# Designed miniproteins, single chains, continued (4): the designs that were tried, part 53

Each design is a single chain, and the fold is of that chain. pLDDT is the mean over its residues in the fold that is shown.

## One batch from the design tools (miniprotein)

Design m13934
Fold by ESMFold2-Fast:
Structure m13934 (fold): chain A 60 residues (1-60)
Amino acid sequence: SEEELETVRKFLKEKGFSQEDIDAILNAYKEGKETVTLPSTGETFKTKELLERALKLAAL
């Protein structure tokens, strides 16, 4: 949902992710991409696992 994506965006920003990396993660999720590569570091993550972890931690 839009609210969940906004929650994830705020959480990632609080954790020190750059705006470019946050946009890459959220766009990968919206497009149903299996993986996302962060522009800042070149690191590759599994999109769904990254978002599920962010949502769980944001709920604490």
Scores: mean pLDDT 79

Design m13935
Fold by ESMFold2-Fast:
Formats: C-alpha cells, sequence, structure tokens
Structure m13935 (fold): chain A 67 residues (1-67)
C-alpha cells in the first residue's frame, strides 16, 4: 500500500521512471494488487513504453478475469 501511494505521488510529479519502480515494488509484495498494476501501466504509457504497458494490461485483465 505504501509503495502504491508513493507511485501515485511520483506519477503526479512527472517522475515516471521512479513511479514505475514504486508500483513494481508494490507488485513484488502483492502480485494481485490491481491498483498497483494499473499505476504501473499509467507510468509506462507516460514513459512511451507502450509494449511493456500492453504486457501489464494483459496481466491485469487475467487478474480480473474469473477464467
Amino acid sequence: IAWNNLGNALLALGRHDEAAEAFRQALEIDPNFALARTGLIAALVALGRHAEAAVEGRRLAELLASR
């Protein structure tokens, strides 16, 4: 939770690389943390890393799907 809050603050400050790292730390603790994965996608899009954002988007979709 603290890492996700840090990621959101860094994203708001335009510190997109640091925001992505904070969201990755949140996901290291809880890989099912949908809000942290959403934040990581936003940071990657802001960095122009669209291919990586697409991969994380697929992971988020799988996390939210009942299968």
Scores: mean pLDDT 82

Design m13936
Fold by ESMFold2-Fast:
Structure m13936 (fold): chain A 63 residues (1-63)
Amino acid sequence: SLVKEAIEAINEALKAAREHRDDKEFVQRLLDLVNRVIKALINKDYEGMKKAIEELKALLDEV
């Protein structure tokens, strides 16, 4: 389900934030995308959620 995918992406982002805690710019970018996923979840904006998950996965793939 898309909700399960969102939760998994958030968990991976939080792990990456912990591993790269000294990279404040990267951590801020991760947290901004996590916030977008959460807001889309609250608003039942499934298209916005999907896009935010894709951007989050792309950012995680850069490191």
Scores: mean pLDDT 84

Design m13937
Fold by ESMFold2-Fast:
Structure m13937 (fold): chain A 85 residues (1-85)
Amino acid sequence: SEANELEIQGEKYIVEKKYEEAIEYYKKALSIDPNNAVAWANLGRAYLLQGKYEEAIEYAKKALSIDPNNVLAKRVLKEAEEAKK
C-alpha cells in the first residue's frame, strides 16, 4: 500500500540518521492511515533519536492508545521519560 511504502522510506531515513526526513515520511503515512499504531510508534522513535523527548512521549502515547501492546511504543515512552531527567 502507499502508506506501507512511505513507512519503508521513513525507516531507510532512520538507518541513515536523517531523522527530519523520517518524520516527514511517517507523517505522510499517518495522513493516509491515522490508526496505524506502528507508524505512530516510529514517529515517536524518530523524535526520541533527535532528543525531542516531549514529542516522543506524545506520539508513543498515541500509538499505545491505538495498540496498548505495541512493544516499540512502550520502549519509546520509557526511554523518553527517563531521558527527560
Scores: mean pLDDT 91

Design m13938
Fold by ESMFold2-Fast:
Structure m13938 (fold): chain A 73 residues (1-73)
Amino acid sequence: SAGEELLRLARRAAEAAKAGDLEAALAAAREAEAVLPEVVAAAQAGDEEAIAALREALQLMLEARPAVEAALA
């Protein structure tokens, strides 16, 4: 599903960011952006799996934020 694809891409982006690979993190984030509108539309329609996927993707990005900030310093 689009939600599952979003989660795989979010996990890839977070792992790349934690490894200090900002190019790989940005590439995965851009692929996630292509899928995001479909997942958002499903969540707005009340799809609980899509809502859960968005929440988990956000949490993964928040957890990766310190690594991204460290790599940019």
Scores: mean pLDDT 82

Design m13939
Fold by ESMFold2-Fast:
Structure m13939 (fold): chain A 68 residues (1-68)
Amino acid sequence: MAEAEAYHKKGEALYAAGRYEEAAEQYEKAIKLDPNYAKAWFNLARALAALGRNGEAAAYGRKAKELE
């Protein structure tokens, strides 16, 4: 959990900096460690949407909602 939270936090910092591809990578690492981390799935979806990857963003957004 703590390691997944650390990757999520790195992703948030990268997203705030406009580094969406790198943010997505950190969120993916968080999800790999904790597949039930709804917030990481949701933020991955947002990063992918910012990159124009709207189909993937929609799929991961749905996954985040399932986990709530």
Scores: mean pLDDT 84

Design m13940
Fold by ESMFold2-Fast:
Structure m13940 (fold): chain A 75 residues (1-75)
Amino acid sequence: VEERLRALEARAKQLRAQAKAANFTSLESLIDEVLVGLKEVREMAERGDPSAEQRAATLEANIDKLEATLKRELG
């Protein structure tokens, strides 16, 4: 779980940097919300909450959608 969360955080941070460089402020804000969510999921995982895995999967899907949106806007 920790390795997966670190990979998702890295992806979200890269997308945030790209959105910021392109001045896509709304997209940057959505990515910031995902980063907050990843922090919450990490805390849940540290407590042994079984819901952490499902929430991590939801955040991964959100990152995938944001990445697709960024690629569309940059293309």
Scores: mean pLDDT 81

Design m13941
Fold by ESMFold2-Fast:
Structure m13941 (fold): chain A 79 residues (1-79)
Amino acid sequence: MDPEVDRRIAELAGEIEKLAREDGVPGASSLANRFYAAALDGNEEEARKIVDELASRVPNPETAERIRKLGEEAIELAR
């Protein structure tokens, strides 16, 4: 993996974790770490499933949409 791409994906996963944690999602850190690993592995299907799981647990629909957008950005970078 390109170190700069890895770093950017890590930053995006960190932002997803922060948003989910601030919205009270249990297991946000574990899910964000699994998302990071799936995105780096180029496993788009797994990465999307994890992002959908995180987004489904946030009560704020605006926060859920932002998490999905950050997830898609990370997936696109890993291509």
Scores: mean pLDDT 83

Design m13942
Fold by ESMFold2-Fast:
Order: sequence, then C-alpha cells, then structure tokens
Structure m13942 (fold): chain A 79 residues (1-79)
Amino acid sequence: SQLEETQRRLANVRALVDRARAAGASDEEIRALQLVFGEGRSYREAAEELGLSPATVSRRVRTVLEKLGLTREQAEAIV
C-alpha cells in the first residue's frame, strides 16, 4: 500500500540520516542528503532550495556518502 511504502521510505531516510550524523556528517551535508535521497530532488532543485550551486550540492552528497561508506547506487537502493 502507499501508506506502507511511505512509512518504509521515511524509516529508511531517518535511519540513513541517523547513521550520517553518527559518522560525523555536518548539518549542511545531512540537509543535502535529505533533499536528494529523502525528497528525490535533483542537484539543481536542491541547490535552488539551499542557495548553493549544483556542484556544491554534489560535493556535499559525495562527502556524506563517503562518511557512510556507501555508493550513490547503494543509497538510492536503501530509500
């Protein structure tokens, strides 16, 4: 059901955020992670929301994924 899918996605995103925070991610890196993987925003859309360049958002996402020991594909599969 859509409710079960939403609950699973929210739980997975929250677990990923908690793991990122434990791994030493900054609030700015966590916010980029939430926009891209939680809300499904593109780097351009996340950049518009954060007042950053898409390249800066991309770097923050890469940094938090490195701290998590995950590839982008692995993070996408989790959420």
Scores: mean pLDDT 85

Design m13943
Fold by ESMFold2-Fast:
Formats: structure tokens, sequence, C-alpha cells
Structure m13943 (fold): chain A 90 residues (1-90)
């Protein structure tokens, strides 16, 4: 348990990888191009800012796609599920 800095870096890289994978799955599930939202979410997850990454990524995806209110709610709900899953990995 020495080198906390290395452990935290490895956790953050794992979170960034999982974030990217979850956003790819969300893109396939919804049929939307979420690439811009994914990039922002992955970068913020790498910095340890999971909640901010998920929220900003979802906002960008909604803005770019112009989806209905029902689809926006679904996307936000799924993004929050991703945030909760990633927080359990911390």
Amino acid sequence: MEAKEKEEKEKKEKLAELMGKKWDELSKETGLDLSKGKEVAVELAREGNIEAGVNLGAEIAIEESGVSEEEQFRLISRAQDIADELKEEL
C-alpha cells in the first residue's frame, strides 16, 4: 500500500477506460453520436471528476443530438447509472 500516487493514477486511468466503454455502449444503445460528450466525460474521469464528466458529457450529447425530452431523460438517467458504477470503483 505504498505509492498512493501511483494507485490513484491507476484508478483514474481505469475510470477513464470504463467511462469510454460505457459511453460507447450508450451510443450503441441510443443510436446517437455521443463522441464529443464521451471525450469530455473521459477527460474529466481521468482527473477524478466523474460526476462533472458524466453531467457535462450528457449536456454536450443532448445539445449536439437535439433529442426529445423523453430521450434526454433516458440519456441523463443512463449517464447517472454510469457515474454511480464508476464511483463504486473509487
Scores: mean pLDDT 78

Design m13944
Fold by ESMFold2-Fast:
Structure m13944 (fold): chain A 95 residues (1-95)
Amino acid sequence: MSEIEKRIEEVKEAARAAAEYLGVPVHLSIAVLESKEKEYYVVGYMATSDATADFEANVKKLAEKHGLKIVDFEHEVFEPDEESREALEKFLKKE
């Protein structure tokens, strides 16, 4: 696996953990950007709703401003398991 692929998997793992911790679906958008010096930047955004279009538009503006090349865009939805959802419901009902 490349170092970039490993970094992307780490970000996806964090999104899975966030969905489980919060008990709600987490929408993850990822962009990979390349500089003229062949430096790579992984940009991620997590939301509880679909933000893909806004994320892609903002990343394109950022890339143009800083002379970066967009290498990849990914979007994935991470669902919480049933136990995490039940835990959140019990927590909210106590307050």
Scores: mean pLDDT 77

Design m13945
Fold by ESMFold2-Fast:
Structure m13945 (fold): chain A 64 residues (1-64)
Amino acid sequence: SLGEQLEQAIAAGDEATALALLEEALRRHPESAREILREAIKVAQQHGNEALAARLRELLATYE
């Protein structure tokens, strides 16, 4: 699924693929944008990708 692919990209440190998949997820489910971003930030942090986590936090801020 899209969510599984997103988690794998984040775990692999593939920022470009992760951001593209995240953009697709947000486009399909804009009502769940904050929850999707919070989970993506959590996964990035669990895998030690502080740079991606910081970028996703900036994106989350644009929703509120």
Scores: mean pLDDT 82

Design m13946
Fold by ESMFold2-Fast:
Structure m13946 (fold): chain A 72 residues (1-72)
Amino acid sequence: MAEEYYKKGKEAFNKGDYEKAVEYFKKAAELAKDTDPKLASQSLKNAGAAYLERGDLDSSREYFRQAAELDK
């Protein structure tokens, strides 16, 4: 379920495992995009934050942009 992947992503992020955090948040966003756009947007924002922690500014920017499209 999307919420479980979102939870796993937050746990990975809090442990400093930003690679796993990105993987879980991407799964959460994909599963939630048609049923819970707010959760999908939050997941994409958190994936963007994880990319920032990794120094991947281009991926971070893209995920924040995708999240903004869902917040319309």
Scores: mean pLDDT 85

Design m13947
Fold by ESMFold2-Fast:
Formats: sequence, C-alpha cells, structure tokens
Structure m13947 (fold): chain A 68 residues (1-68)
Amino acid sequence: SMYEKEGLKSAAAAKKAIQEGDWSGFLKHLEEFGKYLDELKKQGNDDSVKKLQAELEDIQALMNARSS
C-alpha cells in the first residue's frame, strides 16, 4: 500500500525530528503519519494498521525517553 509506505516514511521523519530537537518538524510528520494511519483504517487494511501502530508506539517511547 502507498499509504503504508508513506506512513512509514512519516514515522522515520518524526523519529529523526525527535533526535534533532526539531519540535515543529516532529509535529508536522506526526500529523502526516496520523492521516495515513486513518486512511488505512478506512480501507480495512488491518495488517498495515498494525505495522503503523507499532511505529507509533516506538515514537511514543522515544518521546518519553527524551522528555524524562
């Protein structure tokens, strides 16, 4: 799925932004990621949804580690 590929790219960009301290870039890429996740949910693509949800959990873990 194109939405899966773009969602994974947005997740990677969000993770990079966290590491670089680019909060505005992080929020932009997180918003883009959420839109791709929502489109996959609308399509009923459960396998791609689970893959993107795992990436979201990684992003949340990285954000928590940096904020602590």
Scores: mean pLDDT 84

Design m13948
Fold by ESMFold2-Fast:
Structure m13948 (fold): chain A 65 residues (1-65)
Amino acid sequence: QDAELLAQAGKLAQEAREAIKAGDTERARELIAELRRVADSLSNPSLSAYVLGEAEVLERELEEA
């Protein structure tokens, strides 16, 4: 389960970065929100914290775009 969720998180992070580069702020916010939901679904707390950290980095990248 966590392996599938980590793969999904990686895809969501990549799509969020692409949305940020394209100037699609609404899409980027939706993808970041999905990334946070994936973090909440992870059974491993260290992996959950890691994915939440990725979402925070993406939110910062969105603000700087």
Scores: mean pLDDT 81

Design m13949
Fold by ESMFold2-Fast:
Structure m13949 (fold): chain A 89 residues (1-89)
Amino acid sequence: DPEEAVRRAEELLEKASELLDQAETAIKNGDFETARKLIEEARKLIDEASRIVDEADLPPEVKQRLSNKIVALRIRAVGLEVEIWLKEK
């Protein structure tokens, strides 16, 4: 069901966004170990959402919307990992 696939992907991406928000807070507090774990958990959810979007027969506009959100979250995760590297060194 394409509608169920969209709902599941959106739920995974929302949860990933929340984990990245928590990771940003952990970085601000100097808790780099917790931040790395949260980023890795977020990446797993983003990868699962990406797989659902790729495997589902979705309308082009819906697939583009979800793909844009996936890319944005992946960029954010990379940015936070870079921030950890800069602050830890």
Scores: mean pLDDT 89

Design m13950
Fold by ESMFold2-Fast:
Structure m13950 (fold): chain A 72 residues (1-72)
Amino acid sequence: SKALEAMRKAEEEGRKKGLSDSEVARQAIATAIDAIVNEMAEEAAKKRGVTPRSQAERDRLVAEYLRELLEK
């Protein structure tokens, strides 16, 4: 999982910086959410047959995909 790998890396970097366990956890959570959003954008792009060229395009695809899911 890309999200899990990103979390692990963020935890390791936080520990190296001497952050508390609580701050390490908060950094890991934020990193995991960002990674999940990017994975959702890739899945949405694949289903629509498009290749996102920027982070803004990925964010738009995620927003559109979430709207479709929530409107069901």
Scores: mean pLDDT 76

Design m13951
Fold by ESMFold2-Fast:
Structure m13951 (fold): chain A 62 residues (1-62)
Amino acid sequence: SDAERAAAQAVAAAEAGDAAGAATSGYHMNLEGKDLEAGRRAVEAGAAGDAAAAWQYAVTGA
């Protein structure tokens, strides 16, 4: 899957504020199909503005 891209989109959405809620739902659903826990952590990291952590969770599932 395109997990790296999803994490980048999550961070961008979180920084934008306006799109954060909708984007969080959308990209989380993409990650949820692979690893729900990793997706949730990526969402949390993205919301905190931690691009590195969001990317790591989305790509590695850690």
Scores: mean pLDDT 55

Design m13952
Fold by ESMFold2-Fast:
Structure m13952 (fold): chain A 82 residues (1-82)
Amino acid sequence: WEKLKEVVSELSTEILKRQDRETLERLHELIREYSKKAKELAKAKDEEGIKELTKEFYEELLKILAEALGISKEELEKRIKE
């Protein structure tokens, strides 16, 4: 989760430079929905559900960021690793 927050922070700076309000709104909505679902799963003590939700959130986050940057999700993943 910490690494995900770091990646979002770094890429958000790039998106902000482009003044892409639509992309920022999509990211905020994704985070909001994730937080809501994660809270419900935590109440149910569904650890596996939280892991799966986090994986799905990460995949969708990368897709949105890659589209905003005009690159593929695979290319974005390589940049994050470097």
Scores: mean pLDDT 73

Design m13953
Fold by ESMFold2-Fast:
Structure m13953 (fold): chain A 66 residues (1-66)
Amino acid sequence: SEEEMAEQLAQLTGLSLEEAKEALRIAREHGGDPEKAAAELQKRFPHLSPQQAALAAKAAAILLGL
């Protein structure tokens, strides 16, 4: 389920469940472009490090099969 994917992403990246849900949404929106997804994720959650946002974007794309 999408909730299980968000929980897995949160565990892999250290994001909160809410942040992980947004990371999955953003990854779908940007269709496998992890750089654009990471930039949007940081804009949405400025407290995330660039490295954390980049890892979350890549992991989300992999989980979604992008």
Scores: mean pLDDT 83

Design m13954
Fold by ESMFold2-Fast:
Structure m13954 (fold): chain A 77 residues (1-77)
Amino acid sequence: MAAELGTAVLHRIGEATPEEVLEAAKELARREGLEVLWAAATVAAHTPEHDLVAAAVEASYEGKTRVTIVVAALRRR
């Protein structure tokens, strides 16, 4: 399922674990009254000094509009 007809929202939290970033992204969807369809978080990039953690939530508005929320944070090694 794709966000081709939806709106993407980017939110930067700061240093966080994948679990914290995932829960923050899901909470943003819930606050906007969106129905969460799926969510995932991963370490998206690795550098000598920090990891980039990213989470994506795909949500539905009124059953037909798909919205993607992306949250990113830096995690110090």
Scores: mean pLDDT 69

Design m13955
Fold by ESMFold2-Fast:
Structure m13955 (fold): chain A 68 residues (1-68)
Amino acid sequence: MMSLEEAKEKVEEIIKEKSEENPNNPELFAQQVGKEVKELMKELSEEEQKEIEKYALGLILRELDRRA
């Protein structure tokens, strides 16, 4: 079982990687991050899924705001 701290680190890695892969395509960036985070959440408990969803959404919004 993955810890919440490990899951948060993986979310940050996903966002960094997908941001670097898609510097000029915010829609594709959001789609790819969403897909990876959704797969990650399947390995987490119900409580951990809620925390990771909030954390990932916050980071995605910050990256999209930076690009807007």
Scores: mean pLDDT 78

Design m13956
Fold by ESMFold2-Fast:
Structure m13956 (fold): chain A 100 residues (1-100)
Amino acid sequence: SAALEGAREALKGGLLAVKNAETLEAINLGIAGALSGIGGEFDARNLHTAEGAIQAGLSALGGGEAAVEAGKLAKDEEAIKLGEKGVELGRAGIAEGRAL
């Protein structure tokens, strides 16, 4: 599932940004990205409806966006790339859910 993979990438990106964060803003955004990734992974695993697939994809997208912002503040290129992949896969997960 694209939403599941995107949620995992958002979680990884958010946590990596927190690890390398020098500001409270970067920590808060990284935590937000990680929590959104956890929620998206839970939804993708447990919600077997079109609405559930869309919700998981939205969580991966939002988590990925937060991880990108956190990674930029932390100056962590890997966190940014993980967040960007979370955004891409989150959009794919939303499209898959809408096609159901």
Scores: mean pLDDT 88

Design m13957
Fold by ESMFold2-Fast:
Structure m13957 (fold): chain A 61 residues (1-61)
Amino acid sequence: SVADAARGAEEAARRAIETGDAGLAASALHGAQEVLAKDPDSPEGRRALELAEEAVRATGV
């Protein structure tokens, strides 16, 4: 489901920040963008996107 995909992207983003995993950060960003493409008003999707963008910045690429 869209909500399950959003949760997966959020969890991936949090883990990327914790571990410094740039590849996981990029994966989380793609997942969050896909969720918002299907449901632009998803609060879980927007939260996942914000965390994924932070993860990409935190991992340095």
Scores: mean pLDDT 83

Design m13958
Fold by ESMFold2-Fast:
Structure m13958 (fold): chain A 95 residues (1-95)
Amino acid sequence: VEEALERFVATARELGIRNVIIIYEKSVTPEELVKALQETIDRLRAEVEAARAKGLPPPENLVITLGKLPTSLVNRLAADAQVADPDAVRVIELE
């Protein structure tokens, strides 16, 4: 998991993402987390390429959620982390 997180963060930084917030439930398996990170990178690469082709700026903030989390809780945790450090990488595990 840690190696997958390190690869994910490095790739996100290369794509111009400054703030990365990963929120997941403790019940999420390491395999599910790694798969979601890989799928997110593939999607992000496509979005950045499409934005660049249209002359639009790439997204600077990335929030990933895994499990059955309330949208209000996710939005609050993401906002709190972004306010604390706009260049932060934050991983939040929830019960």
Scores: mean pLDDT 73

Design m13959
Fold by ESMFold2-Fast:
Structure m13959 (fold): chain A 84 residues (1-84)
Amino acid sequence: EAAEILARAEELARRFAERAEELIRTGNPEAAERAEYLREALEGFLTAVRRALETEGPAAARETLREQEEVAEEGLRQIEELAK
């Protein structure tokens, strides 16, 4: 179960990073700058999930994963709007 949570977190972090990198390459200067900050924040994504798993257990890790996913998705959505 711990391995499944970490695998999901790694997959999501990779997909979010790919979207952010696309926005850095193709977005206008403001969108690219915002995407760069988001990409840097995504480095903490896996660390946050792993910390929750180590200190509070699988239920807390799933909650942290959901919260981080929501934050990253909303951030990317806002940047994608700026890129239009």
Scores: mean pLDDT 80

Design m13960
Fold by ESMFold2-Fast:
Structure m13960 (fold): chain A 90 residues (1-90)
Amino acid sequence: SEIQKLVDELLSPDPEKRREAAKKLVEFIKKATPEQREQAVNLLIKALFESTDPEARQALLEAMEEISKDKDPLVSALATIAAALGRLSL
């Protein structure tokens, strides 16, 4: 999945690769269907809880914050909750 590739790139040890992946993911989400946005949020939540790298985790939280600005209330709420839980455990 294209979404999975972008999420995997957000876990990269290369900060430039993470930055580009975050930008591409946000651009993808802006054009995505509500179902694709929900899939992206679920994959980001999974990656966040499976990641042990603080820098990669921070990049995931930043991507979730951008997604939380989504106009779909359910997707926005899920991303906001995930970002809040991630920050509380940092």
Scores: mean pLDDT 72

Design m13961
Fold by ESMFold2-Fast:
Structure m13961 (fold): chain A 66 residues (1-66)
Amino acid sequence: GIRVVATGLSAEGATAVALKAIGEGGSARVSGGDKSTVVAEGLDEKGAREVADTARSSGGTARVEG
């Protein structure tokens, strides 16, 4: 599957990204302090796009790998 690494997120943004990844059939791991990182895995191309778009709309950045 495709992996998306989202960074620079608030806690609320990280939750939105993680829930989107799970909803698209993937998995999500959240880590961070003042800013959160979400690593989403097991995504198809559509899921990766939706997760990346959610991260960017939440004020973060996203890198798509795969």
Scores: mean pLDDT 85

Design m13962
Fold by ESMFold2-Fast:
Structure m13962 (fold): chain A 89 residues (1-89)
Amino acid sequence: MAAAEEARREQLIAELDRQAQEKLALAEEYFKKDLEKAGDYLLEAARLVAQRIVLEDPSRQKDADAIIARAEGLAEKLKKEAKEKKEKE
C-alpha cells in the first residue's frame, strides 16, 4: 500500500511540474500580447508549484502560500495594465 501511494505521489509531482512549466511558457508568450491572460497563466503556474511543494514537504505550506500570494499580486498588476491598454484602444 505505502509503495503504491509513493509512486502515485511521484507521478503527481511530475505532472504538476509539467503543467507548471507549460503555464509559465504561456505566461511568457502572452506577456507581450495579452497581459490579462499572462496574469492568469502565471497564477495557475504558481498554484501548481505550490501544490508540488506541499506534496514533497507538507511542512513548507507557508512557502507555498507565499508563492501564491506573490503571484496574485503580480497578476492583479498585469490585469490593471491590460484594462488601461483596452481603454486606450
Scores: mean pLDDT 80

Design m13963
Fold by ESMFold2-Fast:
Structure m13963 (fold): chain A 71 residues (1-71)
Amino acid sequence: GMEELKEEIERAVKEGKLSEEDAKKILEAVENGDYDSAQNALVRAVARGKLSPEDAQKIGRAMHEAYLAGE
């Protein structure tokens, strides 16, 4: 759910792989049920070259699970 998504995002931010701004955009989009905006924010973070495809896949899975939980 949202807790798992927050944990994955916080880890990525702590390791310098994701900016706090991008993290906030992803979390706010998922909380608002705007999955398209959340995916766009994640794709933008990958495009910056800091977030690996493997980390992006983990975050994307957590986003999908949080979205299905109604968050």
Scores: mean pLDDT 79

Design m13965
Fold by ESMFold2-Fast:
Structure m13965 (fold): chain A 59 residues (1-59)
Amino acid sequence: GPRLAVATKDYTGKTPEELSFKKGDILEILERVGPHWVVARRVATGEVGFVPVEHIEEL
């Protein structure tokens, strides 16, 4: 099944490749990119981008 995570705090992307999200948003983790970042899809919108791991908790 999908690897789901919940945003634990708001994040505003610093570049166009980074995903912006709000606390409580559900994200699908697609790939891990090193120790600090994942590529994720925001489930509600379908938007894909880089997400800092410190702002999410895997479900």
Scores: mean pLDDT 88

Design m13967
Fold by ESMFold2-Fast:
Structure m13967 (fold): chain A 65 residues (1-65)
Amino acid sequence: MEELEAKIKELEEKLKKNPNDKKTILELAEVYYQLAQEYAKEGNNDKASEYTKRAMELERKAAEL
């Protein structure tokens, strides 16, 4: 999970510099989905659901660009 958290921080910093970068938004959504799967494997279904919803919201925003 630490690798996924570091990747999220990196992508969030990129998105701050270019908020409409569709590629970065989609990469961030994919990492949130991977983090959700890791939480699900640990039995943390609340966090898994939270990150899945965040990933879906990012995909929706990317589709509007």
Scores: mean pLDDT 83

Design m13968
Fold by ESMFold2-Fast:
Structure m13968 (fold): chain A 58 residues (1-58)
Amino acid sequence: LSEEELEYLAKLAVDVAKENNVDLETALARIEESLKESGYSEEEIKRTLALFKEEWAK
């Protein structure tokens, strides 16, 4: 995944989680599961989760 693509996915995931009143821990677990199902590598998953946490903190 490109940096731009990862940032887009993180922002989208944060928006969806917040709209559904999902807490950070639950949202992270769901995103990790979704990325694994989609065939992303462990490194890509870790980077996406890190970006998700950063976007969540904003």
Scores: mean pLDDT 77

Design m13969
Fold by ESMFold2-Fast:
Structure m13969 (fold): chain A 93 residues (1-93)
Amino acid sequence: ERAALEAKMEADFPALAAATAAALAAAGQDELAALVANLGTLDAAKLFQAIGLARTTGDASAEKRAAELEKKLTPEQIANARALADAAIAANE
């Protein structure tokens, strides 16, 4: 079932986030490493992706998805996802 798949992805997410944060820190991207480590959940990572898609493509479906995810997350998780999206966009300039 979809719920079982989402539970597995949530269980695997901390290890993936920790590995990604370690790689970013090794590359000297300490602020990005901290933001990735502080996402804490798969839903926060999905919010980061949805914000990135909405800002780069103007996709209304991505904007709607971001709004739905924000209802499920804490203000701190939302702020961390937005900060990561802003930092990723700035790094591509």
Scores: mean pLDDT 71

Design m13970
Fold by ESMFold2-Fast:
Structure m13970 (fold): chain A 59 residues (1-59)
Amino acid sequence: LTPEEQEELLERARRKARELGAEEAEVSVDANGRVVVEVPGSVPLEAQLALAEFTEELN
């Protein structure tokens, strides 16, 4: 992936996290270009599951 594509994926994931109330989530891209979202334990389970689904769709 190009740096521009990586930034776009990160921005999409961050926006989704905000929508779900999980602004505390840390978003990064791994060496394979897959989006990784780390969620603090304070985030509701529903938001964690929705972010996991969203992350899978980005790959």
Scores: mean pLDDT 74

